# Designed miniproteins, single chains, continued (3): the designs that were tried, part 14

Each design is a single chain, and the fold is of that chain. pLDDT is the mean over its residues in the fold that is shown.

## One batch from the design tools (miniprotein)

Design m8484
Fold by ESMFold2-Fast:
Structure m8484 (fold): chain A 93 residues (1-93)
Amino acid sequence: MEAAVEAVGRAFAEAQPALEEARSNPKTQKYADEVEEAFAEMLTAVQEGDVERALEYLRKAIEAAEKIKKENPDIGQRLLDATRRALEAVEAA
């Protein structure tokens, strides 16, 4: 579980520059906030050993990142790449 917490935390940290860029755009700001909240909840769930809850928040992060990708493909793809790394970490737990 510690390895999964560290890996999800790294994915969240790597997502921060893309989240800041998305938050600066009024069209994607709401979805950037949704991705950030979903990653924070996912970290909490992984720390508590709740894999099902972590996967629920991962799905929410993916949905929000896909909406960002429709407005800005580069930023959205960077966020989707972070969610993919988080998924791999949670599934390995």
Scores: mean pLDDT 84

Design m8485
Fold by ESMFold2-Fast:
Structure m8485 (fold): chain A 86 residues (1-86)
Amino acid sequence: KKEEIVKEIEEILEESLKALEENKEAIAKELGLSVEEMSKALEELRERLKKLVEKVGELSVEEAEEVLKKLKEVAEETKKELEKLK
């Protein structure tokens, strides 16, 4: 069911954004940015990801499944990188 796949993608993206938000001070220091600049960048990323999820809704079920699988892999890798910043 395409709607279930889209919902799982939304959940993965929200979890990833939450992890970035929790680590934003460490990431900002690593990148030489202010915390405020990082917060603005994360908000812009959130808006762009919402648009990408809408586009995933236009894909076939098989294509959406492939996107979900790839996002799960990328999210796992991102969490490992963020763990190193703690």
Scores: mean pLDDT 76

Design m8486
Fold by ESMFold2-Fast:
Structure m8486 (fold): chain A 78 residues (1-78)
Amino acid sequence: ASPEDVAEITRLALKAVKAALDGNTEEAIRYFEEGARLAEKLGVTDAAQAFRDALEAVKNGDYETAIQKAAEAVRAAS
């Protein structure tokens, strides 16, 4: 991924984490879904999978795992 693509993946991950920490589950889900779609479009399969894992964790109320998976997505894209 280009530096601009990595920056956008990072931005989406940070927005999703902020929403999760604020207790805004629906907003966190939207940002994780957007991150997964972007990562998939860019061919960064490990980042896309990490975003999907984060999304599932948020749906289950597991915000700690969601935050960890968001960090994994950013690392995979870098």
Scores: mean pLDDT 86

Design m8487
Fold by ESMFold2-Fast:
Structure m8487 (fold): chain A 70 residues (1-70)
Amino acid sequence: PDRAARLTALHDLLQAAEAGEDGATLARKIESAREKGVLSEEEADRLIALARSGDLAGLRAELQRLIASL
């Protein structure tokens, strides 16, 4: 996957989570990022689980960690 596309997708997801978008909307956006190949299956599954559980603090922390690992 393109590193720039991955960074953009992660920042977009982080902004959406910080703006308080609902878990279903966040899960859909994460799924779209997986389909585009900018998130691995394991990363997408983990982020979707956090979004669906309503753990927005955990979701934001994981997105920040993924951005920092680039």
Scores: mean pLDDT 83

Design m8488
Fold by ESMFold2-Fast:
Structure m8488 (fold): chain A 79 residues (1-79)
Amino acid sequence: ALTPALAALGLQILDVLAAAGPLTAAQIAAALGVSAAAVAQALTALAVLGYVSVSLVSGAPVYTATDLAAAKAALAAAL
């Protein structure tokens, strides 16, 4: 299960992806003002849960939200 801190970061990541479209972990980290390592950890957890999908673009993983409403509801319940 996600910790409350990871769930809170996950919600912020989903909001950024909703606003800006598909992004790398580094771009999400820059948008949120957090470390790329923290964002990568949260993105890995979200991908395992099926809330984001990952594709490789020019060798870099790019993330998209799969179902924002369902993902945000589930993460909010973890807080």
Scores: mean pLDDT 77

Design m8490
Fold by ESMFold2-Fast:
Structure m8490 (fold): chain A 89 residues (1-89)
Amino acid sequence: MEEALAELVELLEKAREAIEAGDWEAVEAYAEALREPFKRALEAAPELLEPLRALQAALAAEAEAQNLSEEEAGIRYLTALRELLEAAR
């Protein structure tokens, strides 16, 4: 579990950096790379599923209320997701 969480945190940080740089091609590549590690982490720690869903709902509501761009919403989501996974270590 620790290794899967560490890999996810690293990939999420790289994806956030790519969004901040405006490199959407890199963001797409990191999103694809995150798919399998994310699935493995959820299988190892299914207790993260409910917090993740709550986080997604809260951030979606915030993005809608503040009329955030897709880039701004994406940065907030990836940052919050990284913090959630790091706290689970």
Scores: mean pLDDT 71

Design m8492
Fold by ESMFold2-Fast:
Structure m8492 (fold): chain A 83 residues (1-83)
Amino acid sequence: GYRAIVFADPKTGRPVGFGYVPADRTDIKVGTLLPSSLADYLLPSITEKTLPVRAVSEKVFATKQQALDEALYLFGSSGPLVQ
């Protein structure tokens, strides 16, 4: 299974990217620093190699695509974008 994640800018706390992680990664929580390469989407202005996790889905998804759909929703609801 997979969880959705949202990344934050470490300086502003603003959502700057989203992705998914394997659900067996119990070390991943809000504030965990992860490689920016794990992001499925990043704002083009982001140059940092590691980014803090802003949000992790409570729900575990069966597919990567379902986790990405949730990540996009969380990313949009966490920033200026409205669903």
Scores: mean pLDDT 81

Design m8493
Fold by ESMFold2-Fast:
Structure m8493 (fold): chain A 95 residues (1-95)
Amino acid sequence: MEEEIARLRDEVARLFGEAQKLYDEAKKLGNPEAIELAKKAISLVEQAVRLIDEAYENLETDPEKARENLRKARELIDQARSYVEKAKELIEKSK
């Protein structure tokens, strides 16, 4: 579980950076749909970070709750990745 938490932390950090870059690019291009998708991705990543942190806190005292929080974090990460890909598509079409 500690290895999974470390891996998910690395994944959310990378995804957050990507979503932030897309948000900045979408704002520069003036594409409101891409801006909304990038904002949604950032919000989902922030929610995933909170769940991962809560899982880490509960790792020794409630491992089942920790596992459930990691499962929810993975679902949010997958959703955020979908929004990132859609934002990329809209940005490419705007160029």
Scores: mean pLDDT 85

Design m8494
Fold by ESMFold2-Fast:
Structure m8494 (fold): chain A 62 residues (1-62)
Amino acid sequence: MKYLAKVIRDYKAKTEEELSLKKGELVEILEVVDDEYVKVKSLETGKEGLVPKEYLEKLEEL
């Protein structure tokens, strides 16, 4: 199940597996990895990576 989400705060990647995102950016949630992280795709850059769920606001189910 895929979701459209909005980044609510700037996030800076801490590892190569993570994605840096800017507040207000739109992402597609591809997969829930664990209790803290989701795999997302940036709609602006097309890059994929892990982001903490707390940095995202779910907007719409795709």
Scores: mean pLDDT 80

Design m8495
Fold by ESMFold2-Fast:
Structure m8495 (fold): chain A 96 residues (1-96)
Amino acid sequence: KELEELAKKLGVSVEDVRIDLRAEEVEKNLEELVKRERELEAKIKELWAQPETAENKEKLKKLLQESIDLGVQFLPLAVKKAIEENKKRKAKEEEE
C-alpha cells in the first residue's frame, strides 16, 4: 500500500502517517500539483509538435525533468512535514 511505502521511505510508522494526514489538505495540495502537471504537459505537447531541433530537444528535456521533480518532491515533502509535526507533538506529550 502507498502509505506503507511512504512510511518506510521517511523512516516512520504507517500509523504516524495516517494520524497526521488531513484528507482535505492533502486533496487540496494534490489538486494544485495536478494543475501544474497539466500545464507542463501542455508545454511538452506544444514542443513535441515543433521541428526536432537541438534547442527544442533541450527545452523538452528540461520540462520533462521539471514534471518528474514536481511529482517526486511534492508528495514526500508534504508527508514528511506532517510526520515531523506528529513526532514533535508525541515527544512533548511524553515529556510534559
Scores: mean pLDDT 63

Design m8496
Fold by ESMFold2-Fast:
Structure m8496 (fold): chain A 92 residues (1-92)
Amino acid sequence: SHMEKLQKAEEARERIKTLADGMIKALKDSEKDPEKSLETAQKLAQEAVRIAEENKDLLPKELNIFRAILDLVKAGYKARDSAIKAAEKLKE
């Protein structure tokens, strides 16, 4: 039903916002502890990709953005600002 699809989309978006907040925090904290913060951001980005893949029919744009964030986080500290901006866009 339309209501079940709307509820599933809302739950997925709430999870996405939580993961985006966690990634932004970890990436901002990376100035103090880059290795641990980048590892945390990578784990959160991997979880976000998993959730988006499970909900790809509802969140195809978010899946592409999370995959891009994961690639940026894997590229390391030089890509931090780009990863933060991409994660902030998911909260809009």
Scores: mean pLDDT 74

Design m8497
Fold by ESMFold2-Fast:
Structure m8497 (fold): chain A 110 residues (1-110)
Amino acid sequence: SPLEERVRELVLRAARILMETLDEVQKIVDSTDDPEELVARIREVVTKAAQELKKIIDELRSLGADEAVERIVEMFRSTLDEIVELVAKKDPEAAERVRAFLDEIYQELS
């Protein structure tokens, strides 16, 4: 149905945003040695991703696609956990700072 196709398109768009976000964070981690710059750049990238996901979630909720919303929220949480692990391998202290603001962003989306 047109509704099922729209829900699928929105879920795939969310998955793409999360994959692109993780790739961008990997590039930031690989290229940034200053902890303050590392934390600031990751915050900017994830905040932008969360804003785009919020638009997708709002549309899915308007369509009554509650299971798709739950799936995107779970994917977002998994991506945030992977980001913390990437940072922790390079700088454990920076990872704790990243974790703190990622938890705040997650609470605003969920």
Scores: mean pLDDT 91

Design m8498
Fold by ESMFold2-Fast:
Structure m8498 (fold): chain A 56 residues (1-56)
Amino acid sequence: SGALEKLYEGLRLLKSPDPEVQKRGKELIAEAIAELEKRHSPAEIREILAAAKENV
């Protein structure tokens, strides 16, 4: 639940050896970023993306 969780899950799915799971991960990341852009400032989004990439 929530855009941030979708971003983290999407990034994890990209590490899967399953191409279908990777594709779903890309879709989740795109959706999460779009939702974050509606609710957060550009600076906050940049920090969220940096933290997510660092933690996954």
Scores: mean pLDDT 82

Design m8499
Fold by ESMFold2-Fast:
Structure m8499 (fold): chain A 58 residues (1-58)
Amino acid sequence: MEEIERLKEEAERAAEEGDYETALRYYGEAFDKAQAAGDTKTALELFEKAQEVHEKLR
């Protein structure tokens, strides 16, 4: 599995389990890798998912 996809799956699992801090960490790592790869579309999608999780922490 590609590293970005692995990190995204781990983030999704953490969010489903209610571990929003871990989910944000994995989404952040996946976002950084997507940006480094020049994949702006994937980076934007990951940023939006991270924002949804961030709202649950408040």
Scores: mean pLDDT 80

Design m8500
Fold by ESMFold2-Fast:
Structure m8500 (fold): chain A 61 residues (1-61)
Amino acid sequence: AVAEALYAEYRAARAAGRRELDVEFPDHATAAAFLDLLAADREEVLTPEDVINLRAAAPPP
């Protein structure tokens, strides 16, 4: 759910021509699910100009 929402946001940013998106994840499992979704879309060709910064973050207290 959260990973799918973040991935949809990433795809929307890419379609809008954004070259860099800093994505912060609430936990490692969500980050792994996001990366699995990205890997499943392997036909998408990322250029050196398409930089995605991915970080796993602890949820806020």
Scores: mean pLDDT 64

Design m8501
Fold by ESMFold2-Fast:
Structure m8501 (fold): chain A 80 residues (1-80)
Amino acid sequence: PAPPSTAERARAVILGAVGRGLLREGDIVSDSELASALGVSQSTASRAGSELEKEGLLEKVPGKGYRVTPAAAALGRAVA
């Protein structure tokens, strides 16, 4: 069995945080915050954040990181 990818772990962290009420639609998640949550480097977290952006779960905010999308908020609440 293959271990989960960093993007899969990032998705679980973001959706889990939404389900627990720690993140809401419109909240900003920086690369350093995502790196700390995943236990990885900021460059690795940035790659994972970019994958979540392609999935529509995060939106790039210049100079700040990523914004939690309505899709991520809905999915995170649905799996809580």
Scores: mean pLDDT 79

Design m8502
Fold by ESMFold2-Fast:
Parts: structure tokens; sequence; C-alpha cells
Structure m8502 (fold): chain A 63 residues (1-63)
């Protein structure tokens, strides 16, 4: 659910919401990888890159 909401937030251009959703995940990196895989399946490589970037930031924040 959380990864799906993050995907929709990125599609809407709401990167702050996507970041907060990933940050609230127990595993931000895994959630971001799931979102990135879905974006790549849809052919949206820019969205995939953005998802991975936000996930990396969220993972670092939780350390």
Amino acid sequence: KLAEEALEAIKAGDYEKAYELLLSSLNPKAAAEYVANKAREEGDFELAEKALELGEKAEEEKL
C-alpha cells in the first residue's frame, strides 16, 4: 500500500509526499525499488530514477 501511494505521489509530481511515504516505510530502499520497478515496467525511466533518489534519501534519514 505504502509503495503504491508513493508511486501515485511521484506520478502526480508530489515528491515531498512520496519522500514522506518512503520515510515512513520500515524499509525505504525496498519500497523505492518496488516503485522504480513498476515505473520501468510502464516505460517511465525518469520516474524510476526519481523513486530511487527519494528512497536513498529516506534510507539515509532513518540511519
Scores: mean pLDDT 79

Design m8503
Fold by ESMFold2-Fast:
Structure m8503 (fold): chain A 66 residues (1-66)
Amino acid sequence: MTFLVRQTGPAEALDALAAELRADPDFRVERVGPNQLRVENVGDVTKGIGLILRLIGDPRFEVELL
């Protein structure tokens, strides 16, 4: 699945998330703007669902499912 993550606060939270996801082979991450990441879950679907649920609960981010 593919989704967008938009930063609603300081850039440090988005940069930390990008670094976390780039270290994980189950995800592909592309910065599509200064405040936005495109994330593709290419491996473990359960891990992908868990990430989306975590990010929806985090006020530093907005998530849009594609």
Scores: mean pLDDT 83

Design m8504
Fold by ESMFold2-Fast:
Structure m8504 (fold): chain A 116 residues (1-116)
Amino acid sequence: SKEEVEKLAEIARRLDFNAVPVEKVEEVVEILIDILEEGLKLESEEAIINAASALLDLTYSEAYHSLPEEEKEKITEKIQELSLKIPNEIREKIELSKEEPTVSPEEFFKEYEKYK
């Protein structure tokens, strides 16, 4: 549902990306992309902003920068493709997190299992 996707996107926005192991970065990317795609389908501004902002936070994380160049390139291309589907007025609201993260990777995966 729209409400479930919005709650999941909010949880994603609070995720501590610096705590994500390198081997799980791809899984986190896939989940964030899934949330963003659902937000776009449901036309949920809140879900789109939170999911896209979470993806932005991820790309600035140490774990993301530790990935092989080829893998980072694939992730960047997929994010750019989805960004083109976001309306300009919503895109302007996508920004790096200003608050301390409160959600561990383990908690994030548990919440996704609950809502998928």
Scores: mean pLDDT 83

Design m8505
Fold by ESMFold2-Fast:
Structure m8505 (fold): chain A 100 residues (1-100)
Amino acid sequence: MELSPEELEFINKLLEIINRIKDELNAIDPSLSALERAEQALPILENLSPEDQELIRNTNSELIEKLVAYSPPENQATIYRYARLLLGAQALKERLEEEK
């Protein structure tokens, strides 16, 4: 995969965030509904620094696909799951902010 320097920097920062909170994300039951998983991931997201929260806000599905492809094959499924939990929490946060 040919990544731009900016995409590589973004992916490395996103991986650093995931690695710091991976134990908290791994504690979320994968058998729960998408909404229930997002609700459990929301406080994890809100406890991140403002800079890290902004990075997650600017993350999209294409960047997640690039992140996963850049990751070691043995870790790809787990990293994808963690990234999707954070995006689900971000979507829920934005929905709740619009309802205020």
Scores: mean pLDDT 82

Design m8506
Fold by ESMFold2-Fast:
Structure m8506 (fold): chain A 68 residues (1-68)
Amino acid sequence: MSPEELLKRMEELLEQFEATGDPAVLEELVRLATRVMEVGSPEQQERAAELFLRAHDLQNARLDAERA
């Protein structure tokens, strides 16, 4: 799987996570982000980091809501 294919799958997983909130989807997205960081260009790594942060921000907002 190329870095571009990994990024496309990360975008699909982010959409699934936004719709479902399933932590397993977030875990898969993190695994793909790690692969992009290992094999991608600097531009691809930045894109992977943005997708990862967006997913984590959604998860953190859920955890904050549980405690609030």
Scores: mean pLDDT 80

Design m8507
Fold by ESMFold2-Fast:
Structure m8507 (fold): chain A 56 residues (1-56)
Amino acid sequence: GLSLVERLVATGRFSREQAQAVADSARAHGIPDATLARVLKQGGLLTEEEAERLAA
């Protein structure tokens, strides 16, 4: 399966460097993929569809 970094890059919203920084930050703070998807959606960084795919 795709890593969190690869899934973030696949949205077209993040560079690999940005995706890696987001993934590293989420891991450091113990943030699950589902919680991260919700936060990114609330911040306008992901669409609802992109957030649902990230949370799956």
Scores: mean pLDDT 80

Design m8508
Fold by ESMFold2-Fast:
Structure m8508 (fold): chain A 67 residues (1-67)
Amino acid sequence: SSMIEEELRKLAEELQKLEREGVLAVIQGDYERAQELAAKIEEKIRELAKKLGVSPEEVRRRLHEII
């Protein structure tokens, strides 16, 4: 449905931002921040999975279709 696609696109945009911040943290030697950002990514995926009634694996699979 279009609502599921919108939620996935919003998540994709959020994850791209967090991933870019994580890469920057690694370049700066801030591994603690990089780990924190990785945890936030996993949390957001799990939250959307609960909202949609699917597995986190299914959310990741669908995100790969958009990204």
Scores: mean pLDDT 84

Design m8509
Fold by ESMFold2-Fast:
Structure m8509 (fold): chain A 109 residues (1-109)
Amino acid sequence: EKALEFAKKAVQAAMRGNIDEAKKYLELAIKELEKDPTNADAWTYIAFAYLLLGEPEKAVEYAKKALEIDPNNGPAHVVLGLAYRKLGRGDEAEKYFKKAEELGIHPLV
């Protein structure tokens, strides 16, 4: 699916420090998801790319969209935990990491 492909490319670009390329792929992924918003994994990758770009507020926003579609998306709970940690919201971070662990996804820590 195009949205997931673009979202994965955004993460790869962000990991390489290519901010402009990451933002282009994020825009393309979001545009595809506006047509068909049902791909929870694509929303999760968008959230992770924003987290890597140092935009934890946007990471929270898009990871929550993933959970609206699939409440049991373990990776989305991990991204929310990491984003809330960066925002200094440790109580919220702990809740999402605990939910991720209950879903069989262990936190990075």
Scores: mean pLDDT 84

Design m8510
Fold by ESMFold2-Fast:
Structure m8510 (fold): chain A 84 residues (1-84)
Amino acid sequence: MEEEKKKVFEEAFKAANELIEIYKEALENGVPSEEIKEELERAIEEAGKAIRDIKDEYERAKKVLEIAKKYFEWLKEVEKKKKE
């Protein structure tokens, strides 16, 4: 149980940092499309709300990880369509 929680915390921390880095790059260099910008802003906002509203650390980490993974999978699909 504790080892599983630790992995979730580590994954959530890495995913949150990756999402923040993508957001920084978007602010510095722009985003390829308005759609990508809108979805990124939504993911950042949802993650921020989860951090503020969820008091349980493990549930908070799980929710942040879920939000980040959902965004990353969506971004991969959008990038595939752009290559076509």
Scores: mean pLDDT 76

Design m8512
Fold by ESMFold2-Fast:
Structure m8512 (fold): chain A 66 residues (1-66)
Amino acid sequence: SSVLEELAQAIADGDAARADELLGQLRGADPEEVAEAVTPAVVARTGGDPESVRKVLTRYFTEKLA
């Protein structure tokens, strides 16, 4: 499994410890690309609007991957 697929699942499941571990492996990745990969899993779990979820995740990953 790709690190992005595992991160998407960890975030969708609310597994903060696993998400933090995987974010460490993705340092220096493009936050927008990470957000695009993760958004579908979060939308499926939460029922949120895809555009709104993508914007929130882009901000989150911009801070986490810096």
Scores: mean pLDDT 82

Design m8513
Fold by ESMFold2-Fast:
Structure m8513 (fold): chain A 94 residues (1-94)
Amino acid sequence: MSLVFSVSISLPDGSRLTVTVEVEGDKATVYIDADGGVSVEQLKEAIETALKGVKAKEIHVILDKRLDSEETRKAIEEIGKKHGMKVKIEVVER
């Protein structure tokens, strides 16, 4: 069974952060898209909201290179661990 949903957060500068989750069996793929600058706290809130109620053993996060930092990767790994999920992060250029 495939399940797809998105969470969008409006940022103070008028840009948008969107987290899309695709669930296939025990694996979820998470796509993170942002129109502007995003703080680690905003990203963490969006991902935690999107993963609320997701039942997966593994998450594969597709992260825009512009959002990539050690703090961002750690935050994503901590969220995955909190939800009992194995985390794989893939950094992509757009």
Scores: mean pLDDT 77

Design m8514
Fold by ESMFold2-Fast:
Structure m8514 (fold): chain A 66 residues (1-66)
Amino acid sequence: SMKDKIKKLTMKAVSYAQNGDIKKAEEYIKELKKLYEESKDPEVKKLGESGIKSAEQSLKESQKKQ
């Protein structure tokens, strides 16, 4: 489902961010943003927004350690 895709992309973005792979994290965040923009389902948009926030927060925390 679309919700499962968002969850998987979120997990990948967060994982790459936590491991310091900034470029990969940004690529997955970009994919999350595409799905968020293309979705008409409010629940899918809500999951996408939450996922983007979590991934961007993890990315900021990783960048502070550099």
Scores: mean pLDDT 81

Design m8515
Fold by ESMFold2-Fast:
Structure m8515 (fold): chain A 63 residues (1-63)
Amino acid sequence: EVVELRAVDPETGEENRSAAVAAAGILLISSKDAKVEPSERPGEFVLTVDGKKYLVPDGEALL
């Protein structure tokens, strides 16, 4: 079970990719058992925190 991390700007309704990456980075810093792995699709990464998997589009900044 993989949950996609998405952030949407409430004023414009557009996806904020940088906010999604920032949220993933906070989870990675805050958790003792966190890891980042490349996804099957180029540019996408899987963040695993406490056994839960999150799909991060354009998550290259997490490396």
Scores: mean pLDDT 66

Design m8516
Fold by ESMFold2-Fast:
Structure m8516 (fold): chain A 118 residues (1-118)
Amino acid sequence: MITLTESGGGTFAEGGSLTLTGKISGDTSLVVEVGWFRQRPGEPEQFVASISIFTGEVSYAPEVAGRFTISYDKEKKTVTLQMRDLRREDTAVYYDYAVSFTVPPQVSWGEGVEVTVV
């Protein structure tokens, strides 16, 4: 079983920047994908960004493309989301996730980290 621990949330100014970090604990040998979802107040969950561990391929939601950057450090077992040019619409709870290559695939989620843009 893997666990995800998030950090880097808080209250930030519009136009500012922050970095969210997700630490993966446990056996990561079967982890094939890591990424971030967010839940805005009163809205459904939204995909933000992902990285494929084997290929290094990255994907971004259109709303964050060019502003956010995802990276994964295999040695540190950390997924980071660098958020730039913050907008009030970026106010959300952000969840990191990891997909393990089992049959069926298993998805592990962090508890969520709050980001408020003022």
Scores: mean pLDDT 85

Design m8517
Fold by ESMFold2-Fast:
Structure m8517 (fold): chain A 78 residues (1-78)
Amino acid sequence: MSLAEELRRMIELAEKLLEEAKNEKDPFWRSVLLSLAIMLLSTALLVAKDSTDPEIQELRARAEKLRDEAVKLLKEIE
């Protein structure tokens, strides 16, 4: 598996978790889903940090945007 493939999988999983969190009415489970998404996205950003590959840089930008969204939603719960 290439780095780009691993990053895409992490981002896609985080997107699914974020979408489920938006539809979750239980604050506890919403917090769990958002926290998992943030962990995956933070890991993706760390792994991609020093890459000069344009594909990896685009995936990193996507992960940053999703992480910012997840963090904002998590702050609204607490």
Scores: mean pLDDT 84

Design m8518
Fold by ESMFold2-Fast:
Structure m8518 (fold): chain A 68 residues (1-68)
Amino acid sequence: MKVTATADLRVPPGTEDAVTAAIKDIAASLGLTATVTRAGDGRLRVTLVGDTQDKVNAAARAIGDYLA
């Protein structure tokens, strides 16, 4: 069973690549796959895929903490 969560993130324009790398590293550390697409100027769409809702929630929280 796969759990998927999608979120839209606002980041400073020009930081999209750095934030994308950080998100992928956070997801990988928790055993998740992260797909990040540029949705607009300073905006990223993140899709997290994991085996459990708890892992997806943990990754989403860690990403939120990174961006805070």
Scores: mean pLDDT 81

